# Ledger of designs, part 91: designed miniproteins, single chains, continued (5)

Each design is a single chain, and the fold is of that chain. pLDDT is the mean over its residues in the fold that is shown.

## One batch from the design tools (miniprotein)

Design m19142
Fold by ESMFold2-Fast:
Structure m19142 (fold): chain A 90 residues (1-90)
Amino acid sequence: EPVSAEERKRIAREELKELEKILDELTENELGVILAQLKGALAKLKGDEETYEAYLAKAKELAANPDATLPDEEKRKEFLEEARRLVEEI
């Protein structure tokens, strides 16, 4: 059974709040995976299967990358602003 858009948005908001608590522990690649997953979910909701598959592939590539570089404060701010925007579009 597919989850409703309202329920997905609620879950995404709660997950984002939990991520904000550990934001300083996440690598640039881990932040990239989260953004790719959110962008893919939005594309899927809009019926854009090609963009969904592209972001799914990007998330897999980033998740497989062993680079553990931590983002600076500017990158974390950019991530939070983009993630909040994407969640509100659900």
Scores: mean pLDDT 80

Design m19143
Fold by ESMFold2-Fast:
Structure m19143 (fold): chain A 96 residues (1-96)
Amino acid sequence: SAPTVTQSPASLTVPEGATATLTATASGDGITGLSWLKDGGPLRPRETLSYSADGRTATLTLSDLTAADSGVYTQIASSAGGIATGAGTELTVVPA
């Protein structure tokens, strides 16, 4: 069966220059990959990604936030049973 993905928080508003931490946890057997997307596209290389030892929890740390970092951050989890997409975290970065 396909995995499931839970993302936290559902939404977050922060000022420019702040740091935001987004977490996603995949559930199910045989998780083969975890990927983050911003607005359906790739993340920028300045973001810090970490994964738990079991490969199920991904933490995305976004530093030096700008208005261009506003958007929906989604996780995709892959397994032998299929692919699941999380509900997303809506990040809003406001001018400071």
Scores: mean pLDDT 79

Design m19144
Fold by ESMFold2-Fast:
Structure m19144 (fold): chain A 76 residues (1-76)
Amino acid sequence: SEEELKKRLEQIDKAIEGVKANIDRLKAEMESNPEKKEEYEKRIRALQKALDNLETMKKIVEEQLKTGKSAKEILS
């Protein structure tokens, strides 16, 4: 339903905000701890991958809301 898709979009948006905030925090911590740069870069890369996945999911849900199509139809 449209209501379920809107709720899913809200959940994805909240997750995206959380991941972005975490990336920003880790970037600030990396600047303060240059000796741990590789460790922070690894964590940031993992979060960037999670962010990319969430943004892909968001685009699918937004397209479902615009077209009324299923995720399968959008991906086909």
Scores: mean pLDDT 87

Design m19145
Fold by ESMFold2-Fast:
Order: sequence, then C-alpha cells, then structure tokens
Structure m19145 (fold): chain A 75 residues (1-75)
Amino acid sequence: KREELIKKRNELSEKAYELKKQGVPDEELRRINIEIKEIEAELSGNSYLRTQVELDRAFLEGEEKAAELAEKLSK
C-alpha cells in the first residue's frame, strides 16, 4: 500500500542519515539508496526508474556472486 511504502522510504532515509553520521562508507549506503529509489519508482510508476534500480541492484549483488562463482570455476 502507498502509505506503507512512504513510511518505509522515510525509515530507510533516516537509517542512511544515521549511517552517514557513523562514517559508514558510500558503498554500504548504496544498498540503502537503491532500496529507497526502488520504493520511489514504485510510488511514481516510472518504468524507466524501476529498470535503473533493477540494474543497480543486480550490479551490486551480481559483482560479489560472480566473483565467488568465478573463483569456484577457476579451481
């Protein structure tokens, strides 16, 4: 529901703010920022933004998974 999405977006924004205060690197903040953007894409119904979010998410998750799989294949 839209109200639940708005609340979740606000909670994630607050979490990102707290992590910035703790000096957490941008790399960790990227995951939270992608989730915020995903909620915004859902609220706006913008398919272009949704596709960009999916690409960014897949890129981050795929990098680590691909590295692990490549290491297994190289053995």
Scores: mean pLDDT 75

Design m19146
Fold by ESMFold2-Fast:
Structure m19146 (fold): chain A 63 residues (1-63)
Amino acid sequence: MSPEVQELMEETLEQLEKAKSFDEQNDILHQTAQRLREELGLSAEQVRDVLFEIFRKYEELKK
């Protein structure tokens, strides 16, 4: 995974931890998906893989 993708993923996880509602969490994930595609040039499949990794790590942090 590129350093830029890794940094965005870590930033997203920090934002998710601070989120107070499901609406805020959904907005964070939507913005991250948009940035991965538009700023970092990832394909739809690559964006999906990164989002799955974010979900996996976030679930582990909630345990």
Scores: mean pLDDT 79

Design m19147
Fold by ESMFold2-Fast:
Structure m19147 (fold): chain A 88 residues (1-88)
Amino acid sequence: MEEKLNEIIAELGKKMGRDDVTAEFLANLPASVKAGMALLGMAALLEDGEGVLKQIKEKTGVDISKILSPYGLAYAIGVLIHYGGLEL
């Protein structure tokens, strides 16, 4: 499941012009960094979930809320904010 999640996030990052955010890069992140990304994404969803999801759809053409679990959604958003250049 996490391997597939990393592949999805890497593809989203690529659509945002971030070729450095690969599935291998994401798989090799320390556990503390992965936890931090999930918390960042959850905070963004609580503050302005509609704005964040709209921005991802505009930049990638993908509605990730229909594809990812709540955990996967939070983690993906956190990664895209910190590494993908997604604005809050």
Scores: mean pLDDT 81

Design m19148
Fold by ESMFold2-Fast:
Structure m19148 (fold): chain A 90 residues (1-90)
Amino acid sequence: MEGKEVVSEPRYSRWREEAGRRVRAITQIKVIETDDKVIAEGEFLVEAPDGTWTRVGRRLEATPEEFDKVLAEVREWIEREYARSDAEAA
């Protein structure tokens, strides 16, 4: 299928303390355009040193004309979460 598809490389935050353990955020964005709609998924994953995971996901559906807007919105949300995690390590 040829449509717009954007999948970002996972970005890793710095290690931080959360709930008495060291964690880091792994963020990834996927935005897929089909012939009738755009599907956007944003993931914020937290990996603890013990290998456990916490996932926060967001999924949106929009028209193909809104692809760039949806991509920007999901990117902004993920970047904000990434920045929050990184700021704790500053």
Scores: mean pLDDT 63

Design m19149
Fold by ESMFold2-Fast:
Structure m19149 (fold): chain A 76 residues (1-76)
Amino acid sequence: LEEKVEEALAKVKEAVEAGDLEKAKKLLEELFEEYREELVEYIMETYGFSREEAEKAVEEALKRGLEMAEKYAKAV
């Protein structure tokens, strides 16, 4: 899971570095959609969260990821 997520995040980073914020956001959303169930299970097993807590954590992580991508692409 971590290896696949890291590879997908590398593609997001490439899009951000290219200044393509729309592509970066799309790739990040696609990553979270594709690996949502695996991320939820990983959080539950690793941190002892309930499924509801893990799902909320994944949603918050996506939200923060999108906000950070926008911030970094917008910086100047």
Scores: mean pLDDT 73

Design m19150
Fold by ESMFold2-Fast:
Structure m19150 (fold): chain A 89 residues (1-89)
Amino acid sequence: MAEELKRIAEESELVIEVIERLEKAGLAGDSADLPLEVQERVRPSIDEIIKKAKEAYEQKGLEGAIEAIREYLRELREKAEQARREIEE
């Protein structure tokens, strides 16, 4: 249903925006540094990517963590675009 697809697109877009801000900050903080309103909406996705980034950091350092974030963002962007296209049909 269009309303459900719209929510999926909006949530995916919000997660992308938050992670892009974290990437630009060079992982300067954790999810606790994010505004509470944003934390509640995106917490599951943010917690997952932070976990993966931390594991990559332990294996390959900062560059590995940044690459893990970028790959996750690419997947989210594709998911958001697909949901938007379905709404327009």
Scores: mean pLDDT 63

Design m19151
Fold by ESMFold2-Fast:
Structure m19151 (fold): chain A 73 residues (1-73)
Amino acid sequence: GPPRPADPVTIATTLAETLGVPASQLEFRAVPPNGLGIYVDGRLRGVFHFDSYEEALAVAEALNAAIAAGQIA
């Protein structure tokens, strides 16, 4: 089956704390060929690399959804 992703709430919370910003200012976008772009206030701050673009896109969607739903602690 597909690999078990890490909990998106935990990932978003950890990144917000590491960058010293509110989670609501974080935005995630898939970046070819296999990157997850981390944006703060519309500016690219870093890129995480995954095994595939599809995986990066799925993680970006999950993280953005968790932030929008107010599930970030």
Scores: mean pLDDT 72

Design m19152
Fold by ESMFold2-Fast:
Structure m19152 (fold): chain A 59 residues (1-59)
Amino acid sequence: SAAELAALEAEARAAARAVRADPTDPQNWFDFARAFGRLAARLSPEEAEALERELLFTR
């Protein structure tokens, strides 16, 4: 559902923010991998790759 996708995206964004705040904490990367993995299962591979880059890298 749209609400489920929004919740998964919010969780992935929160986890990505934690990674960017402290990239040396392995727990932050574990939390991001888990949250993003659940979201990526609902996206195309291209969409997932683009979103992962957007969430982790502020170029």
Scores: mean pLDDT 84

Design m19153
Fold by ESMFold2-Fast:
Structure m19153 (fold): chain A 65 residues (1-65)
Amino acid sequence: SMAERERLLEEMRRIAEEAGMEVVSIEGDLITIRNNSSDALKYTGTAIRIIALAFEAGFSVRTLP
């Protein structure tokens, strides 16, 4: 449902923020995330969770440096 999709999007946004990443845009089924942290390697597990949630919500993820 749309409500579940919105909930997953909010969870992804929170996880991205915790990993030092920023949600730049959402266009249709594509989420663009920017890595704003030089310590991104420390958050590898969290980044994987973002990707998993995106697939569950029917989104594709694009990352920017």
Scores: mean pLDDT 73

Design m19154
Fold by ESMFold2-Fast:
Structure m19154 (fold): chain A 95 residues (1-95)
Amino acid sequence: MELEEELKKHIEKLEELLKESGEGEREFLLGYLRFYKRALEEGLSREEMQRLAQELVERLRERVAERLAEVGELTPELERELAEEVARFVLEWAE
């Protein structure tokens, strides 16, 4: 698959997650979404994107846990599921 198409698919998936997520999650996920859009505009290679995305997804997991605990609107189960889905999406693309 072409990297450009895959980046657009990832952006679309993140936008869908934002639509289904609570308001507390929305602000947090926007940071990750912006990263993907920037990568698309900068024309990064698949390998470069994979490295950066893996680093970001690990940071995203910790931040999601902190943010959702602070907001208190979502259960830890939903928090983990969201973080895992984003991470899985990135890793599936990297494969």
Scores: mean pLDDT 60

Design m19155
Fold by ESMFold2-Fast:
Formats: structure tokens, sequence, C-alpha cells
Structure m19155 (fold): chain A 95 residues (1-95)
């Protein structure tokens, strides 16, 4: 139920670029994110979630993204999964 709520919120935010940036900034309590890379990561994360409804599978995809150094995508996936602490850890690694 939690992931469905966040999924719907993410889709709504993507319709408005400024709202998508605010959504991540509010969840991270920090606004120093590369806007272009952030937008691409949000779009990619929503696409992944749409294709992969299983929460455990999504966590594995987020972990693989983190391993590949795709930190912004990993952060977005963790946020959409409600793993705010994990998302914060990944954000701290972003230059």
Amino acid sequence: SEIERVREEAREALKHEAEAEKYVAENQTQEQINGLEFRKAVIKAVEIIEKHPDEKELEKIAEEAEKKGDLVLAMQLYLLLGKKEKAREVWEKIK
C-alpha cells in the first residue's frame, strides 16, 4: 500500500518538473542536487517501478544501481520505496 501511494505521487510530480524537484528535496531536506540528472533519475525510477511491481525486486534494482555508481537513480528508487535513511546515505555520496 505504501509503495502504491508513493508511485502515484511520483507520477503526479513528473507532470510538473518543479514539483518533482521539490518532492525529492523535501524528502532529502537538501536542495543541492543537479536538476537535469535529478529529473532523468526520477523519470527512470518511475519507469522501473511501473515495470517492476514487486518491492523486493525494486530494492535489488536500487542496490545494483548504487553498485554501478548510478547514485541519483538509486536515491530516487530508495525514496519511492520509503527507505528515506538509505536514500540519505546515497545522497551523501553524490558530489
Scores: mean pLDDT 66

Design m19156
Fold by ESMFold2-Fast:
Formats: C-alpha cells, structure tokens, sequence
Structure m19156 (fold): chain A 64 residues (1-64)
C-alpha cells in the first residue's frame, strides 16, 4: 500500500523506536522509502533493524 511521505516516515521512525532507537538516520530514511513505495513489513524491518512483527505494527499505527 502506498503511503504519504509523512505516514511512511512515521512508520519508519516507529519501527526504529521499537528496535530500541538504535537505527541510524540512513536506516530510518531507507525504511521510509520502502514504506512510501508500499513496501512490506519485512522491507521496513530490514531497513530499520526492527523485527518484522514490530515493523508491521508501526505500519498499521501509521495508517498503512
């Protein structure tokens, strides 16, 4: 599902926070790009360092 840039950024940042706030700015940006393209929770998880389940939760909370 294609997200707005704001929702995609929120999803990536939430996924990074769920991973313990250890993701770099580049990882958050990459996660945002995957979410913006309608990327899967797996792609967001891989980019941000979060688990797939946490990334899926972040996408749901961000309106994806």
Amino acid sequence: MALSERAARGAAELAAQFAGREATEEQVKRGMEHAKRGGSAEEVARATGASRTLAAGALRLSGA
Scores: mean pLDDT 66

Design m19157
Fold by ESMFold2-Fast:
Structure m19157 (fold): chain A 73 residues (1-73)
Amino acid sequence: MVREQTYEFAARKVAEASGVSLEKALEAVREADGDEDKLREKAIELGASEEEAEEVVKETTEFGFKLHKEAGI
C-alpha cells in the first residue's frame, strides 16, 4: 500500500519534470524499485534536467516519509 502510493507520487513528479506520460513515468519508477539514484537517472533519461530529477527524488523521499508517519499513527 505505502509503496504503491509512493510509486504513484514519484511517477506524477517524473511525468511533470520530463513531459512524458504518467504511464511511461510509472514504468521508469517501477524499474528504479525504490532506489533514489536509479530514480534520478531514469528521470534524466526521460528528459528531466539534473535539478528537476533531484527535486523528484527529494519530494518522493519526503512523501514516502510522510506516508510512513501517517500509517504509524
Scores: mean pLDDT 74

Design m19158
Fold by ESMFold2-Fast:
Structure m19158 (fold): chain A 68 residues (1-68)
Amino acid sequence: ALSEEQKKKLQEIFEEAARKFEEGEPIEKIVEEMRKKLTEAGFPEELVDELVRLFKGLLEQEKRELEE
């Protein structure tokens, strides 16, 4: 299970990614930067893969609503 500090760090990384998405940054760049930040924060590779996949799915779903 994630500690409270890790959960807060995760939330901050997700909020940063969401902000960049709202600013029009491409999802692939947002996801790549998120992966790097999670790795730098010391999250295990397996968990990083799961978190990146989850958030990428959320951003892709939102992008589909914004695309014609």
Scores: mean pLDDT 77

Design m19159
Fold by ESMFold2-Fast:
Structure m19159 (fold): chain A 76 residues (1-76)
Amino acid sequence: MDYKAEAEKIRQEILELIKQLPEDTRDQIAQQIEDQSLAEVKKTLGSAPQPEKVLAVLKLALKKLKQYLDELKAKE
């Protein structure tokens, strides 16, 4: 089971989505997501005890980030 490879793939996807955000909205979205899950993701990425839990947290953060991007685009 390649949880490490899957986590790295999801991490890269999150980073790519963040790069696609406009500079102005990056701070707002980062503050909202970081308060809820990005801070947890950053902490677990450095020293994760269980890869399954890290993967679940990463998937949740990715889903929330995609939802925020969709909401921003829908408003336009």
Scores: mean pLDDT 65

Design m19160
Fold by ESMFold2-Fast:
Structure m19160 (fold): chain A 90 residues (1-90)
Amino acid sequence: ELPESFFKGIDIPLEKAEKLVEEAEKTKDPEEQIKLLSEAVKILEETIKTAEPALELGWESFPEVREIRERLEKKLEETKKKLEEVKKSL
């Protein structure tokens, strides 16, 4: 029903962003944390932008598409919050 390529276009960059957040949590260097978290934010924003045409085509009628949108937006919000907390501690 939904193309497999749609899910891969979401899952691959999401996994990359999650790994960047994990690397940021392993380092004690605030500058390195900012760099890694900023890259994760950029990846998540680009992923959401890539998903927008599918949502605009009415694929929002599929529960899976809505779940993916919510998951991406929540991950982006959490990552941005972590980035702001590190910046404020600097």
Scores: mean pLDDT 76

Design m19161
Fold by ESMFold2-Fast:
Structure m19161 (fold): chain A 98 residues (1-98)
Amino acid sequence: MSQEEIDLEAEAALVIIGLTVLKNALERGYTDGVLEYAKRLAEQAIEVAKRAKELGRPDIIEDLLGAFREVYDAAEKAGDTEVAELLRQAIEELEKIR
């Protein structure tokens, strides 16, 4: 494995950890900064997914899609429509990168 692939896997792992933090915040009813945090995670995930496609790593894109879908369900359940819509758009963009 190249250093570039190791760095990509580390960045993907950080996005997934961030999505877990976001899911926990949504489940606990936090509102402040949640949309901004979701936007940052979406932007990072899209960059990671584009690099994953270039390196032939569809597994990373699938892992990101799975994590985003779980957080999307949490946002829907919490009634946070703005976060849910942002996550839906991120999922669509990730699916286009595949």
Scores: mean pLDDT 86

Design m19162
Fold by ESMFold2-Fast:
Structure m19162 (fold): chain A 69 residues (1-69)
Amino acid sequence: MLSPEEQIRRMIENALKVDSEVVLRAAAKEIAEFAKEKGISLETVLELVRELAEGEKREILEETLKKYY
């Protein structure tokens, strides 16, 4: 089975495949809700975002995650 952290990684990867700010913001909200349910810290999720995303997409994901934590 995938760990919660591996599931979050895949959610980020899937969101990044689509060049859409709306999709990124929606995905970040879902990730925040999922991570909170699984007891994953905001910092752990932000580390995954920083590993997988760059530039404007990273900023959108980080801002949205911080808003919903």
Scores: mean pLDDT 84

Design m19163
Fold by ESMFold2-Fast:
Structure m19163 (fold): chain A 58 residues (1-58)
Amino acid sequence: MSKLEKVYEAALEFVRSKNGKASQEELDEFARELAEKYGISESTARTAVYLALHEVQK
C-alpha cells in the first residue's frame, strides 16, 4: 500500500470516529499530525482529510 493510501485510510478512520462532524480546527490539527507522521506536506495531508470528510458525509 502506498504512503498516500495509508494517509487517506487514517483520514477516513479519523472522520468516521467524528461521525463526519469535525470542526475545521480539528481537521487542520489532524492534517498537521498526519504530515509529521508520514513525512508529507501539510497541504497533501489536508487534501486527504477533506476528501475523507466528503466521502463520510455522503
Scores: mean pLDDT 80

Design m19164
Fold by ESMFold2-Fast:
Structure m19164 (fold): chain A 87 residues (1-87)
Amino acid sequence: DPSLEELKQELEELVEQARADLEKSKTASKEERIEILEELKKRYEEFKKKVDELLANRGIPASMLPFIEEALKELEEIIKELEELVE
């Protein structure tokens, strides 16, 4: 299933990049941290929209739901940690 393989790959890449950006933010300026946070929030919302569209079209098998839920929770935790670093 091309859509599911693409979704999984995009999600894995997004989580990996988010973790890297979080580590980078620890030594970055406040301005750079804000840019990282805003970009990650945008990518998270775009990805969540794709997931919602696939769920509405019954495109996601039940076996993939835990993986998607765990990855989205991890992204949300990274976003919260970045928000704390920006303040």
Scores: mean pLDDT 80

Design m19165
Fold by ESMFold2-Fast:
Structure m19165 (fold): chain A 98 residues (1-98)
Amino acid sequence: SVKELLEKMEEEYKKLQEELKKSDEELIEENPKMRKIVARSLLLEAIAAVKGEEGAEEALERVVEELRKLGLEELAERVEEAFRNKDVERLEKLAEEV
């Protein structure tokens, strides 16, 4: 569920923040663990937008663009398709597979 994914992301993000405090890694896009957390966050934003939040179309455009910037072009295409079909279950599965 979205709630379980959010709780897992918060735990992973806190752990990664502690690791990064001792690292010289400056770019989120270059860190595979941070990239995964950011990608899941973007997918949760897409899920929230499908569920009827204001600015849903703008949220989708932002999510797709940011996923492409992370080099996740195939995921971006799958997210866009699932969003257009209002397929929340597919979006949740994609978030779990990241």
Scores: mean pLDDT 72

Design m19166
Fold by ESMFold2-Fast:
Structure m19166 (fold): chain A 78 residues (1-78)
Amino acid sequence: ALSPAQLRVAELLINHPEVLRGSVDDSIRAIARELGVSPQTVRDALRALGVDVSASLSEIRRQLTSAEARARLAAAKA
């Protein structure tokens, strides 16, 4: 199960994949700062959504818009 902090990150990423811009690492740090969580929490949320955190930014954004990522978020909220 996702922690409350990981759930907040996952919901932001699924609803607003455009928050990922520039480099993956810079985006992760920016999201962590904005939400008051660690960068590791952001990476763990991405992995829980089935996202490959080593992929390119465009591929990560594509994976976040997938039906699988949405299904994983719905399951984590149940």
Scores: mean pLDDT 84

Design m19167
Fold by ESMFold2-Fast:
Structure m19167 (fold): chain A 117 residues (1-117)
Amino acid sequence: MVTLKVEVELEAKEPGTVYASVLVEADRPIKSAKVEVKVTNLETGKEVPAETEVRIDGNRAYGTGRAEVEPGKWKVEVTVTLDTPGKARVLSASVTVEDKSGNVKTAFAEPAEAEAP
């Protein structure tokens, strides 16, 4: 079982929606995957609920998260757990905030790799 974690900080100047996307690749076929998205206000410590989806295609897993946010500084943590041994890598991870005025801001997470026996 391999766990990959990515974290992005993002500022929302207006109320809006946060969209998280992560693409991971394992060195062998993935049997199952779980995606958890945690969205926390950095000033208040308030966590908002996120809706998550995961799709598996062979040795790749694509995870998404969506949460409604108030203005402020937000921390978005994405955890991907793969039911597979061996190596896995984050190919891409991004968080986008779209405000109610239609302004869009995107931040990218740093690459992450993990290995399990």
Scores: mean pLDDT 83

Design m19168
Fold by ESMFold2-Fast:
Structure m19168 (fold): chain A 92 residues (1-92)
Amino acid sequence: MRKVLEEIKKDKEKQEELKRKAYELAKKGIEYQKKGDKSKSASYLTSAGLLAMISEDPEVQKLVMEVGKALDKEDIKEAEEYLKKLEEEVEK
């Protein structure tokens, strides 16, 4: 029992690090889109999506995908709203 709880705690800490990194990369994606660097923006969003998938958190995965969809529409305001929701989710 004790050993199982320690493994769950270590896995949870790793998942939280992945979620935080996904948020940071999504934020950089928005910043590069604002600068007109669509190639770097897409690269950061792809990396954020991969980290979100590895984190196995479906809400984090959904929010990163919604940021990407908003940036595809060039809707910076919508992308920033989803980024704020992603920040709230990873800070839980």
Scores: mean pLDDT 80

Design m19169
Fold by ESMFold2-Fast:
Structure m19169 (fold): chain A 72 residues (1-72)
Amino acid sequence: MEALGKAVREAAEAIYEALKAAKTPEQKQQVLKLAAEAEALYGRAVRDPNADVEEAVRELRRIAEEAREIAK
């Protein structure tokens, strides 16, 4: 659970920075899609006791990296 909490926090921070840095409507839409995906992944991981938490952590880390690329 600690790894999941850290991954979602990192994704949220990266998404927040990307939204602030977004210069075009297309970039803002991409960031909002990443935010929705991160929220869905985290929600499923905490609600479903059979969810693959390791996969959720990896996907959240990927979302954080994609958000950081938009923020550059």
Scores: mean pLDDT 83

Design m19170
Fold by ESMFold2-Fast:
Structure m19170 (fold): chain A 64 residues (1-64)
Amino acid sequence: SKEELEKELNEARKEVGDAVKKMIDAKQRYKANNGDPEDIKAYNEASKRAKEAIQRFKEIKEKL
């Protein structure tokens, strides 16, 4: 239903916010630790998650 899609859109919006915050936090750690390979990997993973969350949000929004 439209109401279920609106609920999913709100959840997806929260997921985008959380994923973007995690990406920013990972980037800060990467900078603080002078480019440690583990921090670079964590930042890349967080960036991928943020892109996936944004894509899901867009797909739900277009379905509405």
Scores: mean pLDDT 84

Design m19171
Fold by ESMFold2-Fast:
Structure m19171 (fold): chain A 63 residues (1-63)
Amino acid sequence: AAQVKVLDALTALLKAKGVLGTTVAAIAKAAGLSVAALNAAFKAAFGTTPAAVIAKVKASVAG
């Protein structure tokens, strides 16, 4: 479903562009979703926004 598409898109973008090239808009486009649909699906799956997860991943990679 939408959560699987989001995770697949995130994984592919991280591999292709790295963490710095990964944006909410890029994930939405790769998953075939609008930014609003991506935010809704992500909140349903993780209880947070994709932007917050990207920030946490960047902190994890940099630290």
Scores: mean pLDDT 69

Design m19172
Fold by ESMFold2-Fast:
Structure m19172 (fold): chain A 68 residues (1-68)
Amino acid sequence: MSEEELDREVAEALALIYIGIGNYYESKGRFDEAIAAYEKALEVAEQSGLTDLAEEARKNIERVREKK
């Protein structure tokens, strides 16, 4: 197994955790922290080829930026 890159299942879990953190901060009106969390989710998803999660993170970032 390639240990030099995040295991895909671990990367998926991390991306989902960061999306959840972003959703939490967004629900509190803490848009800067929400964007930071979504950007972390996007980074993990893109590095691990998780296209659907990367698109979800990008949409969340764009939505929150429109609210600022």
Scores: mean pLDDT 81

Design m19173
Fold by ESMFold2-Fast:
Structure m19173 (fold): chain A 57 residues (1-57)
Amino acid sequence: MTEEQKRQLEEQLREAVQKGVLKSPVANAALSLLHDQPIDPTISDEAIEEAQKFLAS
């Protein structure tokens, strides 16, 4: 994934949260996945799966 694609996904995540389309835990998991950072252990497996689906779009 290119740096440009990562920036576009970050912007889409921010917009989706502001519009109430995406919950904050899902957005946080997606950001962690984009930057190869460890995911917060308090985030549910379902939220991680939703984040992965969002990034695959």
Scores: mean pLDDT 77

Design m19174
Fold by ESMFold2-Fast:
Structure m19174 (fold): chain A 87 residues (1-87)
Amino acid sequence: RKEEAVELLLEAHRAYEAGNEEEARRLFARAQELLATLSEEERELVLAEAGIRGVEEALKEGKISEEEAEELLKELREKREEAERRL
């Protein structure tokens, strides 16, 4: 369930980046439905994990600098660790 939400968020972001706004909106809506069934801690974990993977993809594609990626990944990893401790 959590892994499904992460994948939906990542696919939504990829669709948005590809200019497919309608598909992105549809995928985000499906992710939101799944997130609504999760606890607060599980939602925070999903969002942090999706964020981490999204930043890693953006860095690999050259869309962000290594400096920007390091700052974002630090914040997202801290959020993931906090959520994991509260589960």
Scores: mean pLDDT 81

Design m19175
Fold by ESMFold2-Fast:
Structure m19175 (fold): chain A 76 residues (1-76)
Amino acid sequence: DKEKKKKADEILKQLVEEQKKLDEEVSRATTQEEVDALYQRSQELVQKTIDELVSLGMPKEEAEKMVKEAIDKLSS
């Protein structure tokens, strides 16, 4: 269980780092098409992270909550 928590923390850390990069690219985007593509990539990253957490034995609802909280902290 403690090892599963460490794995979940690493997965969430990777999500935060990748999302920061996407947020920086969004701030530099000059067209709506570029912004839409970056939002699509962000949604794919979120879904991949949820799937990875669920694969560790985390309930889907809890995985979605943890991912949302991690992303929300970046926008605050």
Scores: mean pLDDT 81

Design m19176
Fold by ESMFold2-Fast:
Structure m19176 (fold): chain A 88 residues (1-88)
Amino acid sequence: MDKMKLLIAYTLMLEEMGREDLAKKMREYFGIGEVSEEEKEEALEAFSREAARAVELYPEEIEEAYATETNENVRLHMEILRRAAEKY
């Protein structure tokens, strides 16, 4: 996956999770403007496929890490991965 598709997918996941504050920061920091519906679908599908593969290969490790991690930023990244995997 190229970096822009990853950043788009990540920003869309933040918006879906109600983290519009962080999604806005992502758009400003990485210069993510308006994205077509086609680009959104492609980015989310590619990200969800990779996330699902990661969860399938390491389900116990991801679940344990998610349950035990106390750092809010790391937990947010793990929640994004989990939700993206569930979409696939």
Scores: mean pLDDT 75

Design m19177
Fold by ESMFold2-Fast:
Structure m19177 (fold): chain A 84 residues (1-84)
Amino acid sequence: SMDAEIKKKAEEGLKKILEKLKNATPQEIIDFEIDIAFATMLRRVSSEDELKALRANSTDEQRALLDPEYLEKIIEALQEKIKS
């Protein structure tokens, strides 16, 4: 289904973000915090149908940030990177 294809693309985006986070500079960490804040705000102001449409028309990395399961994994990875 289209939803399964979008989820798979979001998973690819998650892998790309996690790889970037492994070697992220302090400035890149700030950029990720901004992206997370924006995705969180977008989820708050958007309906489920609007979020579905956004995920269909986004990059793989943006799809990951708009997916609640993958957003949580990105937040966890970012927090772990900050602690190191």
Scores: mean pLDDT 82

